# Ledger of designs, part 4: designed miniproteins, single chains, continued (3)

Each design is a single chain, and the fold is of that chain. pLDDT is the mean over its residues in the fold that is shown.

## One batch from the design tools (miniprotein)

Design m8107
Fold by ESMFold2-Fast:
Structure m8107 (fold): chain A 56 residues (1-56)
Amino acid sequence: EKEEELKKAAEDVIKNPKDEKTVARFGRIARELGLEFPDAKNPVEAAKKALEYLEK
């Protein structure tokens, strides 16, 4: 399901924050789920917020 794809993409971003392809994939999946992270200053922060959202 899309939530599992988002979780995996977020984990990949945290592991490889400089990988543009991984960051782009995470952003695409988050957008498909209607999730925005306007307060996130970098991709790792956005990925951590996504994981917090999914843990609820």
Scores: mean pLDDT 77

Design m8108
Fold by ESMFold2-Fast:
Structure m8108 (fold): chain A 110 residues (1-110)
Amino acid sequence: MTLADLLVLGFDPDRKNKYITKEQVAAMIKRMGMPESLLDFVGDNGLVDTEGFLKLYTAFLESHGRELSEEEKEIIREEAEKSNGVVTTETFREILERIEKLREEKVRKR
């Protein structure tokens, strides 16, 4: 099971919601044993913005002994910008797909 699979399942992408809600983030944080203080990075409108997503995803990776690379941070910023700085369910899927592809390409070229 990949990190991408765990995150996608945590945010319930199959429900086809346009936005990742604060309630979905709270459910994932509880399930993954992450600090509840991470909910402070979800906006008052209940939406996950670029900065909030970067902080949430960084904390998730750190809980698994991993760090976001600068290239992965740029992928997150670029994909979120396509959605006016809000991470939608579709934007989240695109971010995970691009990060996975980047990692596969680096492994295959070495």
Scores: mean pLDDT 67

Design m8109
Fold by ESMFold2-Fast:
Structure m8109 (fold): chain A 107 residues (1-107)
Amino acid sequence: MKSLEEIENELARKIQEHLDDPEAVVKAVEEFTQKLLEYVKKSKDIEEILRAIRTLVALIQYAKERGLDEVKEVLLKGLREFANIVKEKYPELKDFIDEVLKEAEEL
């Protein structure tokens, strides 16, 4: 299984290679969110999970600033699914995760 850093680097590379192809960028983001969700289901490291959440929020902000509405919607859906998995595995993080979701949706 790929590390979180490898998943992040693969997304960055695909975005750079396909900056002029919006459909390819959307597909890359969809693949990224799927890999991230599979990663969090199997990860036992809370710090890595928190890093993944911060990465998703940063990408949502980037998509908003660039007017990439479809990319933003895919990332928001991924963040919601990620949040549900994290709250199930780590109920103690519920309040933190709910605040992150609220902040991301207000972007």
Scores: mean pLDDT 77

Design m8110
Fold by ESMFold2-Fast:
Structure m8110 (fold): chain A 99 residues (1-99)
Amino acid sequence: APFAPPTPEALAHLRRAEELLQKAIDSAKAGNVEEAIKYVEEAIDHLHRAADAGYPGAVFLLIGAVMILKDLKNGDVETAIKGLESLLERVRAEIERAA
């Protein structure tokens, strides 16, 4: 892996982002796109905080989340759901790497 494992502070933000991304997937699949957007925006804030806590890998997760947010806002919900599922797997992998 190109980056050191997340710090405890960054790990806390990644775990919160994981919870929010799962909620975004559930909301988007239920047709609640506006609610999914809110969860993705909150996840973006936590990914920023993980990067600020000195975890450079969060920058790539953040870029992915911003692209997914654009897909949701453009009504490309199916693409956004696939992107959210892929991003969630990546966030989980980084959390496991820190354990």
Scores: mean pLDDT 87

Design m8111
Fold by ESMFold2-Fast:
Structure m8111 (fold): chain A 61 residues (1-61)
Amino acid sequence: SVEEIIAELVAYYKELLAKEKDEEKRKKMEDIVKQAIIDIYENPEKAEEIKEETLKKLDEI
């Protein structure tokens, strides 16, 4: 479900956030996740693709 995909994304984000000390990087991660959640609700059929792309973006920070 869309809710489960969002929950997985948020859980991964929280794990990364707990390890990050740089406030600018933390803000960037928050903005990326916020946009991904919006994109998932706008395009629920692509929720899994959006999640995978977002996880990659978070890993590149």
Scores: mean pLDDT 87

Design m8112
Fold by ESMFold2-Fast:
Structure m8112 (fold): chain A 71 residues (1-71)
Amino acid sequence: KKEEVKKYFDELFERGQILSREQIDEILKKFGLNEKDAEEIRKEYDERFSEWVTELLTAAIDAAIARRKAR
């Protein structure tokens, strides 16, 4: 159910597999979630993805700044 979908997404993130919105919708449909639970999971995924992207972007910016200072 909802917890199973969250675990599945966590495993995909661990593997470096990033899903499109279409892929997320297909997975939610396969798990048989109602629209309310599906929307909740989409929000959680979006927040987690945003955090992950922010971490990657911050690391890239920090690396670029360090290179400029070290040059």
Scores: mean pLDDT 74

Design m8113
Fold by ESMFold2-Fast:
Structure m8113 (fold): chain A 60 residues (1-60)
Amino acid sequence: MKKIEGIVATPPNEKGFGVYDPEKREIIFIPSDKKIKVNGKEVPLSDLKPGQKVTIEYEE
């Protein structure tokens, strides 16, 4: 399981979404085929908004 603390950079869609990591100053793309947890809970990707500060956990 991989963890990212950052900001939603792009609106989630069928392909996935980007998360900006302000400590690393990079955008990490999360494909839509990954199971994710937001702040420790599994939520629909459609609930994520650009500019939202989130902790994303996902499995490879």
Scores: mean pLDDT 75

Design m8114
Fold by ESMFold2-Fast:
Structure m8114 (fold): chain A 79 residues (1-79)
Amino acid sequence: MKEELEKLKEEAIEAIRQAMREATEAELERLRDTLSEEELEELRRKAREQEKGLIKKVEELAKKGDLELIEKILEIAKE
């Protein structure tokens, strides 16, 4: 059982990282024409902090078995 939870947690984390990275890059590129370099760097930092927070939540949800919430978080991150 623990092995299954660990693998699921890793897969969810990797999927979130990929989705967040793509969404963040797309958003930053769209804003590149509007924002300064300093503002873009701050947004990148905030996005990475949010990504770390989501990963931590996924780890906790995986431990208690709330797989549905892990999927919901991924969907929200795509927005």
Scores: mean pLDDT 73

Design m8115
Fold by ESMFold2-Fast:
Structure m8115 (fold): chain A 71 residues (1-71)
Amino acid sequence: EEEKIKEAKEILMKVLEGEISDEEARKKAEEFLADPIKEVQIIGLQILALLNMATDPEKAKEYEKKIEELK
């Protein structure tokens, strides 16, 4: 459980630092959304929001709303 959350946070950090491609980050985020752990799902949504912030701000807002609904 904690290990899975740690893994998800590491991917989020790599996205923020540009160490991972947008396509690879998106695939990882989609995997996180399918995870039964709520914290992992939230991190997946955060990654998707970040990836869409510049190119599709409306889609990014949808992901932000999903994060609030999960809290």
Scores: mean pLDDT 80

Design m8116
Fold by ESMFold2-Fast:
Structure m8116 (fold): chain A 69 residues (1-69)
Amino acid sequence: MDEDEKLLDETIRLYARYLASQKGLSIKEADELAKQLREDVRNALKSLEHYQALVDRLKAEQAEIEALR
């Protein structure tokens, strides 16, 4: 949801800045790292959403099979 998206974006931003400070990177480089992390997270969330839809479908099919008894 939008609130979770905002929290996730802020978390990625803070984590990227933390990693940048450990590597001695500039703020600009930290922002570039945050963009890369956002893309990775978006891809992971899309994968999760696809799996959630599949799980919901499998649960519906399981209920239908049980109803045939």
Scores: mean pLDDT 72

Design m8117
Fold by ESMFold2-Fast:
Structure m8117 (fold): chain A 84 residues (1-84)
Amino acid sequence: DMVEGILEVLKSVDDLVGFARRLDVAAASLGFGDILLAAFVHDPEALAREIARMAERVGADAFLRALAAAGVPESVIEALRKAL
């Protein structure tokens, strides 16, 4: 399950707040709104579902490229690549 895989990545991230901020930058660059940080604070499972929807909508490669451009660490990119 893609959502479960993404949630496990979110649990493994050492700087989850920094990840959420960079995810917001990546999402904005892909045409998504600023709602992701609020979802992360209240419901990390909802954030995992939203990540899955974004990756499905734009394609995993485009999504991961946007995360890398936003400064997400390579270890997190690799973990997400396996989950997507």
Scores: mean pLDDT 78

Design m8118
Fold by ESMFold2-Fast:
Structure m8118 (fold): chain A 98 residues (1-98)
Amino acid sequence: MVNPTEGIVRLVAEGDADLMAEIASRVAQKMAEQGKLRAIEQLSPTSVAFTFATMEDAREAAELIVETARELGAKVTVEVLAYDPESGRLTLVSRTEL
């Protein structure tokens, strides 16, 4: 659950169930250590959502997910969604597939 009035950026990562747990854990730790992670949600065994205050932080996390997935030989899809004040909704900004 995310408050749409807070200017949030949401990152959704989807991939192999066993590898997603490790990828999510590593990325969450690095982002939390920098004070950049606002929230983390397990959406399904294969999907994790991260919430950030800025697009820059979300892009850093997306790059970390892709790098970690590549290191582990995993396939992953990463979607970045930003709050659009004109529509009042989170809108898809980018999608990366590995």
Scores: mean pLDDT 79

Design m8119
Fold by ESMFold2-Fast:
Structure m8119 (fold): chain A 92 residues (1-92)
Amino acid sequence: MREELLQRIAEAAEAGDLAAAAEAVRELALAEGLSEEEAEAYAELIRGSEAALYAVGAQALFALAKAAEAQGRLEEAKALRERAEEFAAKAA
């Protein structure tokens, strides 16, 4: 499911695992309707760049925070946003 893929991306970014993050991003891109070629291009970018790893980790955490907020899990959403800001800083 989309949230499971977002969690996998965030966990891979926490671990510094570029290969695991790249595969999860590839699966998410395909699930969102991107082509195999587009999905692989995003995965390759992440495999080659620690900054890209932290950038997609931040995006995944922001997306999870929005989902948590929509479900009324406001404290979880706040914690996820704080983690996303930390990853965004590492990507810069």
Scores: mean pLDDT 83

Design m8120
Fold by ESMFold2-Fast:
Order: sequence, then structure tokens, then C-alpha cells
Structure m8120 (fold): chain A 93 residues (1-93)
Amino acid sequence: MTLSEKAYQAILETEDEKVKKELKELMDKRFGLSAKLTLKTSEDEIELTFAEMGLAILRNHGYEPPDDSLSVEELRKKLEETKERLEKLLESL
């Protein structure tokens, strides 16, 4: 099973209906979890995967993925780095 498939399953296992709806709306835009989304700022462009965005939404609602997989931990680390970079770029605007 791929890393993106594991992330997708973890997302679907959440019990929060608002989080499920937001994640489904991202998926319904015909992007896979490995698909890249480019956010443009006045100074730079940032690439995010939908898996990273999904994990950010889960984290913002206080949900943590189970620690039963190193691949999920790697996605969480990438998500945190991407979020910090995004926040720094938004502050520079």
C-alpha cells in the first residue's frame, strides 16, 4: 500500500463530520492525495500535496494519526515543515 493510500485511509477513519466534508471536497476536485497544489504569494510559490493539506486539517481539529506506521510520521513531518514555510511566506506579505 502506498504512502498516499495510508494517508487517505487515516483521513477516512476520522469521526469528525466537518473534517470529513472538507477532505472530501479536496478529493472531489479530482486530485489524488499525491497531487500538488501550488499556492502563489507576491514573493514566491509554495507546493503542497493534498495529503499534507488533509493532515493539516486533521491537526487543526486536534486529531493525530496513529503511530503504527513510519510513513504516517514522515507525512506529519513534511506537513509541519510546509505549514511553517507557508506561515513565514504569508507574514512577509
Scores: mean pLDDT 51

Design m8121
Fold by ESMFold2-Fast:
Structure m8121 (fold): chain A 61 residues (1-61)
Amino acid sequence: SAEDIVDKYTNSDGTLTPEQFIQALLDAGATEEQARRAYAIYRRPDGTVTREEALAALELV
């Protein structure tokens, strides 16, 4: 499931690094280009993506 994929990469603070977020989207069937575009949309100012936003992004794949 999308939740299983996201939880595989989510850190103890509830965030994903850029690399973890992109890999989660690729595991879900996104292309490299789709993953990079999603990262630009969902990223926080510190470059991380929250677990909640990562789950929302995977619904688009």
Scores: mean pLDDT 86

Design m8122
Fold by ESMFold2-Fast:
Structure m8122 (fold): chain A 69 residues (1-69)
Amino acid sequence: SKERQEILREVAEKLRKVGDGTLGWLALRALDEGRRSGALEELMRRYGATTDEQAREAALQAMRDGGMK
């Protein structure tokens, strides 16, 4: 669990460097709430196999799949 959170932090930081701070913050928030919903696993899967722009889209889709309020 802790190791997974560290990987997510790395992913969010990469998104912040490529995209913007807002995307990184949104990713972290979605991942924090999506820990149980599976959005986390989906985000990591998509990000690991995609380019930076596609990673941003994957992060946003994962947030929606995670059921953001």
Scores: mean pLDDT 51

Design m8123
Fold by ESMFold2-Fast:
Structure m8123 (fold): chain A 73 residues (1-73)
Amino acid sequence: MKKIDAKIEVNLAVSADPGATALAQRIADALKKEAEKLGIKVTIKEVPMGVTTAAQQFADALEKAKKIAEEKK
């Protein structure tokens, strides 16, 4: 079968607060799981940034992954 050869890199912002870190990790896990369903590879890297920035990056990465998968059809 034909395969999509695509990769998306997402930077995960990590806070010093345990609660914020746990929430960010849950979001990262959900993003990876969704991307795997689309057959797209997603790399998540920890970077000291604001939590809002991390959320925006996750949304953008997921949208790009879906767009590439839909292009296949």
Scores: mean pLDDT 62

Design m8124
Fold by ESMFold2-Fast:
Structure m8124 (fold): chain A 110 residues (1-110)
Amino acid sequence: SMRERWLAEAITAVEAAIATLREIGRGIENGMSPLEKTKLLFSLLAISSEFYLAARRLKDDPEAVALMEEASRIIDEVMKLVISGKLTPEKIEEAIRRLREIRARLEELR
């Protein structure tokens, strides 16, 4: 069904977000240049936009919409932490944990 296709795409977007957060974590450990921070912020903005579009496509599924809105909030908080220089490995791992929970709940909606 169209819903199953949109749920699969939403799950893929969450998995992409987790991969990007792992890359950011590696960057923090090695020291990020201003250019690297800018590139990662654009990647996070793109992911937030994908979550917004996924929520729009899933508009007739309130639980799926709520999960995508929560995922967008997690990414927005990570972006704020990158900009403020307050992002830590522990905060990245917490964001990844929360996104994994969202992924699991989206899988249950299939």
Scores: mean pLDDT 85

Design m8125
Fold by ESMFold2-Fast:
Structure m8125 (fold): chain A 82 residues (1-82)
Amino acid sequence: DRERAAREFEEVVEEGARRLVEAERNVPGTKFRSVEEARPYAIDVATGTYTGDGLEPQTEAGKEVEKEIRERGGAAYEKVAA
């Protein structure tokens, strides 16, 4: 179901953005200052379009969230794109 896959993609992106903000909260100079700022990163990671800018997650928790976005978000995106 494409509609279900689209909703799953949206949920993974929003959850990932919130978790990135929380995980990177204490990192100086982080780009994950708000959900609005983290959301484009989560979308780019999930769609495979992210290009490195040297401002990737610094914490172990943030790196794990990035991995989950790539795996779960990517799977959902493939179902939407098919």
Scores: mean pLDDT 80

Design m8126
Fold by ESMFold2-Fast:
Structure m8126 (fold): chain A 93 residues (1-93)
Amino acid sequence: MEERARAVAETALSLRLAGAYVDGLISGKVEEYERRGEEEVEREREEVERRARELVEVGEETRERVERELSDESEEEKNRLGRRRIEEEARRR
């Protein structure tokens, strides 16, 4: 759902920053890359947070609706449906 878009954005940002940090370690300029990483994080974080809030505001009602619907489909319900399917199959034999 909309949570997946946020997770993807966070993962992409984290991978990009990790790459820059590793490059800093290899070049021996860790402090410079850490500072640049912080500036990059702040700018990208503001944009990601803004986009995430827009997505959450638009999709939060959808998320609540899905959670409300899924609340009736517990793990027990899924297991019970599975058992019923197996029993029906056994009766056909």
Scores: mean pLDDT 54

Design m8127
Fold by ESMFold2-Fast:
Structure m8127 (fold): chain A 100 residues (1-100)
Amino acid sequence: MSLKELIEKLKKAVEEKNYEEAKKIVLEITEIVRNNELSEEELQEIEEALKYALEVVKEELKDPSLSEEERKILEELKEAVLEASIEVGVQALKLAVERV
């Protein structure tokens, strides 16, 4: 699956409130970031998608009527997004160091 398709699927999953699917996509993006040399443009596109997902999750977590199961998946998605953002940051730093 292409990175662009994964980014589009992540945005759709978040918009449809399919947070379990969104978490799976974020984990797949994290694996791609860890195992591939990505361009600055690709890293920026991922970061924008992750920022969008994080803002939606933060807003949803403010709802006091969430079930324990719903809160758990939202917290797990939040952690997955944070981990992915760290990996993007590491890759961006590596790219900056390799730039001559």
Scores: mean pLDDT 83

Design m8128
Fold by ESMFold2-Fast:
Structure m8128 (fold): chain A 86 residues (1-86)
Amino acid sequence: MAKEKGEEYAYKLGEEAGRKLGEEHNMSDAGIEGLAKAAGENARAVARGEGIVFPTGIPEIEEAAIKAGKEGAELAKKLEEEAKKE
């Protein structure tokens, strides 16, 4: 379903953003992976309309997750509209 694709897209964007932010802050590999997963899960939750579910205490990561979640939700709407036109 379009919702599932939007959630997966949000997770991927959030994970990528979290990984980049962790690298910019010179975190360890484990820290980067942890931030990437947290941002991905938060982005997926935002795409579902749930908001932030794993508070990191790092505003930049939470903002990135919210942005990724919104992009995933927008993709889901576009896919639903495309399916209705076909």
Scores: mean pLDDT 79

Design m8129
Fold by ESMFold2-Fast:
Structure m8129 (fold): chain A 86 residues (1-86)
Amino acid sequence: MAKKIAEATINALERLKPQLDAESQAVVDEAIERIRAAIAADDEEAIIAALEEARERLLKLLPTSKNPETLAETISVLELAINAIK
């Protein structure tokens, strides 16, 4: 289940990424790479850690974001994935 949720999350992140500012896009790109590596390693804890770190980093960017609505939606996608895996 965790891998399927992680793959769905990557697809959602890639869809939202073009609507984010450059700083948020960099965080999303790093998160996608880390999630993909964790899936390949069959490491559920690493998947959760990658999702949680991305969520925390994006939350810190939210107050100064040029696209706060899309960034909030991106954070929500990460939160739903974390809750579904745990």
Scores: mean pLDDT 86

Design m8130
Fold by ESMFold2-Fast:
Structure m8130 (fold): chain A 96 residues (1-96)
Amino acid sequence: MSIEYDKETQELLLKYYEAIDKGDYKEAIEYLIKLAEKRGDKELVEEIKKLKETYSDEEALALSEELLLARELIKDGEDEKKVEELRNAIFEEIKS
């Protein structure tokens, strides 16, 4: 199943995966919070913040990803393909 992404959500997902690639788990968690805020899910925002306070950055990220996956805000593996598609589209727009 495809998740519909507006431009702002697409930019947040790109930054989120870039943060993961860098091993910057704190930055990755902050982008997940911004994604939840963008969707108006205040309960999810508060849950992620509690995880960040209670667990290590790596554990808090993993648990936060499970919460977003359960709410269909991200998809494991499928979002990686969407991020690659978005990256390619941005590069083609710049070349044009």
Scores: mean pLDDT 69

Design m8131
Fold by ESMFold2-Fast:
Structure m8131 (fold): chain A 88 residues (1-88)
Amino acid sequence: DGYQYIRQGNVDQAINIANVYFSQGNYDQAIDIYQQALQVRPNVQGYINLGRSYHMQGNYDTAIRYYQQGLQIRPNPDAQQRIQRLQS
């Protein structure tokens, strides 16, 4: 499970498991694993995927906040475009 990888500090594998839940439409499970993984090691892709998960649930304000957190780590044109679409 994704939590096993989080406990081991393996953020990359935890994100991979969360991506599987996202692909299955299990956004609540994906969100929880992404959030826990990002607490171990923040990274741009994790924040973008977390933002996408909230967007799929219709929580646009929370999606924007996570895209913005990803942008603080590294510039990312995809995250910038997603923010613009959600604010327009």
Scores: mean pLDDT 84

Design m8132
Fold by ESMFold2-Fast:
Structure m8132 (fold): chain A 62 residues (1-62)
Amino acid sequence: GDEKAREAAMKGGLAVAKGLALYTGNTGPISVEVKIEGDKVTVTATAGDEVKTFVADKKNME
C-alpha cells in the first residue's frame, strides 16, 4: 500500500540525500519529500542547497 511505498521511498531518498552531502561537502539540512501519484512515486532528496528528484514505480516500493 501507500505506507509501504512511502517508507521505502523515504529510506531511498535519505540515502540519496546523504550521498549528495558527502559528494558536495554540504553540511546543510537533509530532507526527503515523497509524493505518490497513482502508481508513480516521486522522491525529492535535499542536502542543503543540493536537490535530486527521481521517480519510481509504486509496485517496486512495496
Scores: mean pLDDT 76

Design m8133
Fold by ESMFold2-Fast:
Structure m8133 (fold): chain A 120 residues (1-120)
Amino acid sequence: AAAREALRDAIVENMPKAKEEADKLAQSMPDPVEAARRLTDEAIRHLKEAAEYASDPSLPLLEQARRVGEHLAKAGAYTARAIEIAREVDPELADELLSRVNKAGTEAAKQIEAAFAARE
């Protein structure tokens, strides 16, 4: 209830900044294939960090939800930008990268849901 609302609010609140950061990273790399792959690696890193914050019992539940939401916003923004770039250059690369993110995202989602269920 309250933790899931805080998580959703944090995702929405952090999305504009996350999109700006993803765009800046993309613009710093002249090769679009390298840019798409690096954005994907960053998205997966943020998914892992979200799961790690969800599993930290030392954080108050609402603060934990906020940090998880921030990293999920970054993962989403970096994924969207990576797939946009990849589709323009190579649709098969876009499918490969999206598959990698979906696998990591499914893993993170299971860890986050289990951690929040254990605390509520």
Scores: mean pLDDT 88

Design m8134
Fold by ESMFold2-Fast:
Formats: sequence, C-alpha cells, structure tokens
Structure m8134 (fold): chain A 92 residues (1-92)
Amino acid sequence: SMERHKRRHEGILAMAEAIPEWLKRTGRGMSPEAQAILDQLIAAARAGADMSTIYALIDQLDKVLRDLLTGMYYIERGVKKAIEEQKRRKEE
C-alpha cells in the first residue's frame, strides 16, 4: 500500500526532526557528525528513499549518539500522538 509507505516515511521524518530537541532536553549536545547523519536521514525520508537506506542511517546515528534507542522510544510515543492529532484535525 502506498499509504503505508507514506505513513512510515512521515513517521520517520517527524521522529528525526524531534531528535535535536529531545537531546537538548536530556542535557546532551548534537555533535557535527551526528547532525550530518541526521540531515541525511531527513533528506532520505523526504525523498521517499527505500527503508534499507533509512535503517542504515538510523544505525549510523545509533553508533554516534549514545542512548539514541532510549531517546527514540520517547520520540516515537510523541510521533504517535502527533499523527493521531493530525488525523483528528483532518476530520474537522
């Protein structure tokens, strides 16, 4: 389903765009290396790149950013709430 692919890319994009704020809230800085990989991830998600490419970029971020998986858990919960709120707004 094209809609399923679009939702995955939109979810990844929202998660990626939230990473700097979550790192800042946890008292952590974004390194230039992590920022470069994040920029590539955002560009790939916007371009509708294949999921193998996207997961490879997420793996690269995980290697550069300590505790990324814990941060992503909180970001994913926030993304789910944002998607539900967006659906509610589209029904209005």
Scores: mean pLDDT 71

Design m8135
Fold by ESMFold2-Fast:
Structure m8135 (fold): chain A 101 residues (1-101)
Amino acid sequence: MRERALELLREFGRVVGETVRLLEEQGHTEIAIEVEANGTFMALMVYLELKLERYELALRMAEAALRAAREALRAARAGDPEKALETAERGLEEVLEIRRE
């Protein structure tokens, strides 16, 4: 579980980085900053659960975060920056809900 959660967290960071870069290239700098902030907060929450050795919870949070990140990237690639941000915000909310269990 720990190694899998770390693998997903690393992939999550890569996907978020790609989304941010694409949004910046499209001229949506403010949205790019907000997507990066949401991604950073999700990554921090997963990292904290890993440090607390709550590996099953960290894995579920990492899986939810990565799903949201991939959807946000698809929205950014489709030229829908508002949907990319909405998806990132919804992903953070899902991660926080899982953490509250």
Scores: mean pLDDT 89

Design m8136
Fold by ESMFold2-Fast:
Structure m8136 (fold): chain A 97 residues (1-97)
Amino acid sequence: SAARRRERREILLEIAKLVHEGNYAGAVRLARTRLGLDREEAIRAVMGAGYIVRAAEYILEGKEELAEEYLRKAAELLGLSLEEVRELAEELIRELE
């Protein structure tokens, strides 16, 4: 449902913020508690969120080809479309200072 997709997106954005801050333990905990993932699944979700963080940094640096590469890696790990992970990277950029 649209509501479940929106909630998952909001949680993934919070995970990405924790990864950006270097709080990997907090990111794994959030994935386990809020997305109902086991430890292995949570580690994969955090890795995918980490690729979104790197893509956001490449976008800010004007490195479009590298950004697209990392968005594709995130999409594959998270089971999301390229458009959905791009939207997450853009949301992350808007919330970063």
Scores: mean pLDDT 87

Design m8137
Fold by ESMFold2-Fast:
Structure m8137 (fold): chain A 94 residues (1-94)
Amino acid sequence: MLSEEEIRRLAEELAAQARASTDPAVIVRRIEALVILAKIAAEQGKLELARELVEMAREVLDARRDLLSPEQLATVEAMVEDAERYVEEAERKA
């Protein structure tokens, strides 16, 4: 199980790798990993951290969207939107 500090450090590394990469497949996988970490943080009741990670995933997507194919963009947009809804619902229940 990951601590808040471990989740934050891993998220920062994933975001940095996505921003440094010109490989669409790497960008997609890093955004997916950020979304998974956001859901893990939400499941642990770390709602502020979960929100921060979803915002980080959105920022990475917006910065790198021009490098993605239409199909890849649709896939990661859906992943980020799903995570945004997941965190919002978790916050509503808290």
Scores: mean pLDDT 85

Design m8138
Fold by ESMFold2-Fast:
Structure m8138 (fold): chain A 68 residues (1-68)
Amino acid sequence: SALEEMKKKGEEIQKLLEEGRIQEAVEVLHEAYLKTDPSNPEEVKLLSQMLAALAEAQLTGKPVKVEF
């Protein structure tokens, strides 16, 4: 399902952010953003959590741990 694909991308982003691979996390997040259904609140919530974690990593330059 779309939600399962989004969760998988979230796990990939989490791993990249924990490893400090911020630019690669941006690329995966961009793919997730393009595939998100804005009418589905569960997908939007998950995307919002990913965006918040990535924004923190970019602003601080530090690894960030994400939990879904």
Scores: mean pLDDT 78

Design m8139
Fold by ESMFold2-Fast:
Structure m8139 (fold): chain A 59 residues (1-59)
Amino acid sequence: DPEEQQKEQAVNKYLDEKGLPAALLPDEKFNQLLEQAANEDELKQLVEEYLKQKLQEQA
Protein backbone atom coordinates (compact mmCIF):
# COMPACT_ATOMS: atom_id res chain seq x y z
CA ASP A 1 0.00 0.00 0.00
CA PRO A 2 1.68 3.25 -1.15
CA GLU A 3 -0.05 5.27 1.57
CA GLU A 4 1.31 2.94 4.26
CA GLN A 5 4.81 3.18 2.75
CA GLN A 6 4.57 6.99 2.70
CA LYS A 7 3.48 7.07 6.37
CA GLU A 8 6.32 4.70 7.32
CA GLN A 9 8.86 6.98 5.61
CA ALA A 10 7.38 10.07 7.32
CA VAL A 11 7.50 8.35 10.74
CA ASN A 12 11.11 7.19 10.23
CA LYS A 13 12.15 10.74 9.27
CA TYR A 14 10.33 12.14 12.32
CA LEU A 15 12.06 9.64 14.64
CA ASP A 16 15.46 10.45 13.12
CA GLU A 17 14.84 14.19 13.69
CA LYS A 18 13.91 13.43 17.33
CA GLY A 19 16.99 11.24 17.81
CA LEU A 20 14.88 8.17 18.57
CA PRO A 21 16.17 4.74 17.43
CA ALA A 22 13.82 3.55 14.68
CA ALA A 23 15.65 0.19 14.87
CA LEU A 24 13.89 -0.49 18.21
CA LEU A 25 10.48 -0.31 16.47
CA PRO A 26 9.48 -3.79 15.17
CA ASP A 27 7.58 -3.93 11.86
CA GLU A 28 4.72 -5.80 13.58
CA LYS A 29 4.38 -3.06 16.22
CA PHE A 30 4.52 -0.33 13.56
CA ASN A 31 1.68 -2.05 11.66
CA GLN A 32 -0.41 -2.29 14.85
CA LEU A 33 0.08 1.44 15.57
CA LEU A 34 -0.63 2.30 11.93
CA GLU A 35 -4.02 0.53 12.19
CA GLN A 36 -4.84 2.33 15.49
CA ALA A 37 -3.82 5.84 14.36
CA ALA A 38 -6.50 8.09 12.85
CA ASN A 39 -3.88 10.15 10.96
CA GLU A 40 -0.14 10.55 10.31
CA ASP A 41 0.42 12.98 13.21
CA GLU A 42 -1.22 10.56 15.67
CA LEU A 43 0.89 7.71 14.27
CA LYS A 44 4.08 9.76 14.86
CA GLN A 45 2.97 10.46 18.45
CA LEU A 46 2.13 6.80 19.16
CA VAL A 47 5.47 5.60 17.77
CA GLU A 48 7.37 8.26 19.77
CA GLU A 49 5.54 7.24 22.98
CA TYR A 50 6.28 3.56 22.33
CA LEU A 51 10.01 4.18 21.79
CA LYS A 52 10.28 6.47 24.85
CA GLN A 53 8.64 3.78 26.99
CA LYS A 54 11.01 1.13 25.59
CA LEU A 55 14.04 3.35 26.33
CA GLN A 56 12.82 3.88 29.92
CA GLU A 57 12.76 0.08 30.38
CA GLN A 58 16.49 0.06 29.49
CA ALA A 59 17.31 2.89 31.95
Scores: mean pLDDT 78

Design m8140
Fold by ESMFold2-Fast:
Structure m8140 (fold): chain A 86 residues (1-86)
Amino acid sequence: MDYTPLFDFPPSKFKLTKEDIEKNKESYRKAIEDTLLYAGFSEEVAKKAAEIAVETMYELVETEDLSFGEIISKALKKAYEYAKSL
């Protein structure tokens, strides 16, 4: 059947809400923590940076009209910069 595959996400799913972050905060925190651990940061540094990233996601959702990918990207960047500064 001729069907142009699109991602199975309605446009509303490209925007995180506070509720989405609250429901998935542990998963987001863990993913960011694992990314930083893979980058060679210590467990303590990675954990603190991941917590900052989650807080950044909450701020971005309220203050910015950004897509899901942009929020995740900015949060991860801020976590990485924090970890790198220690």
Scores: mean pLDDT 70

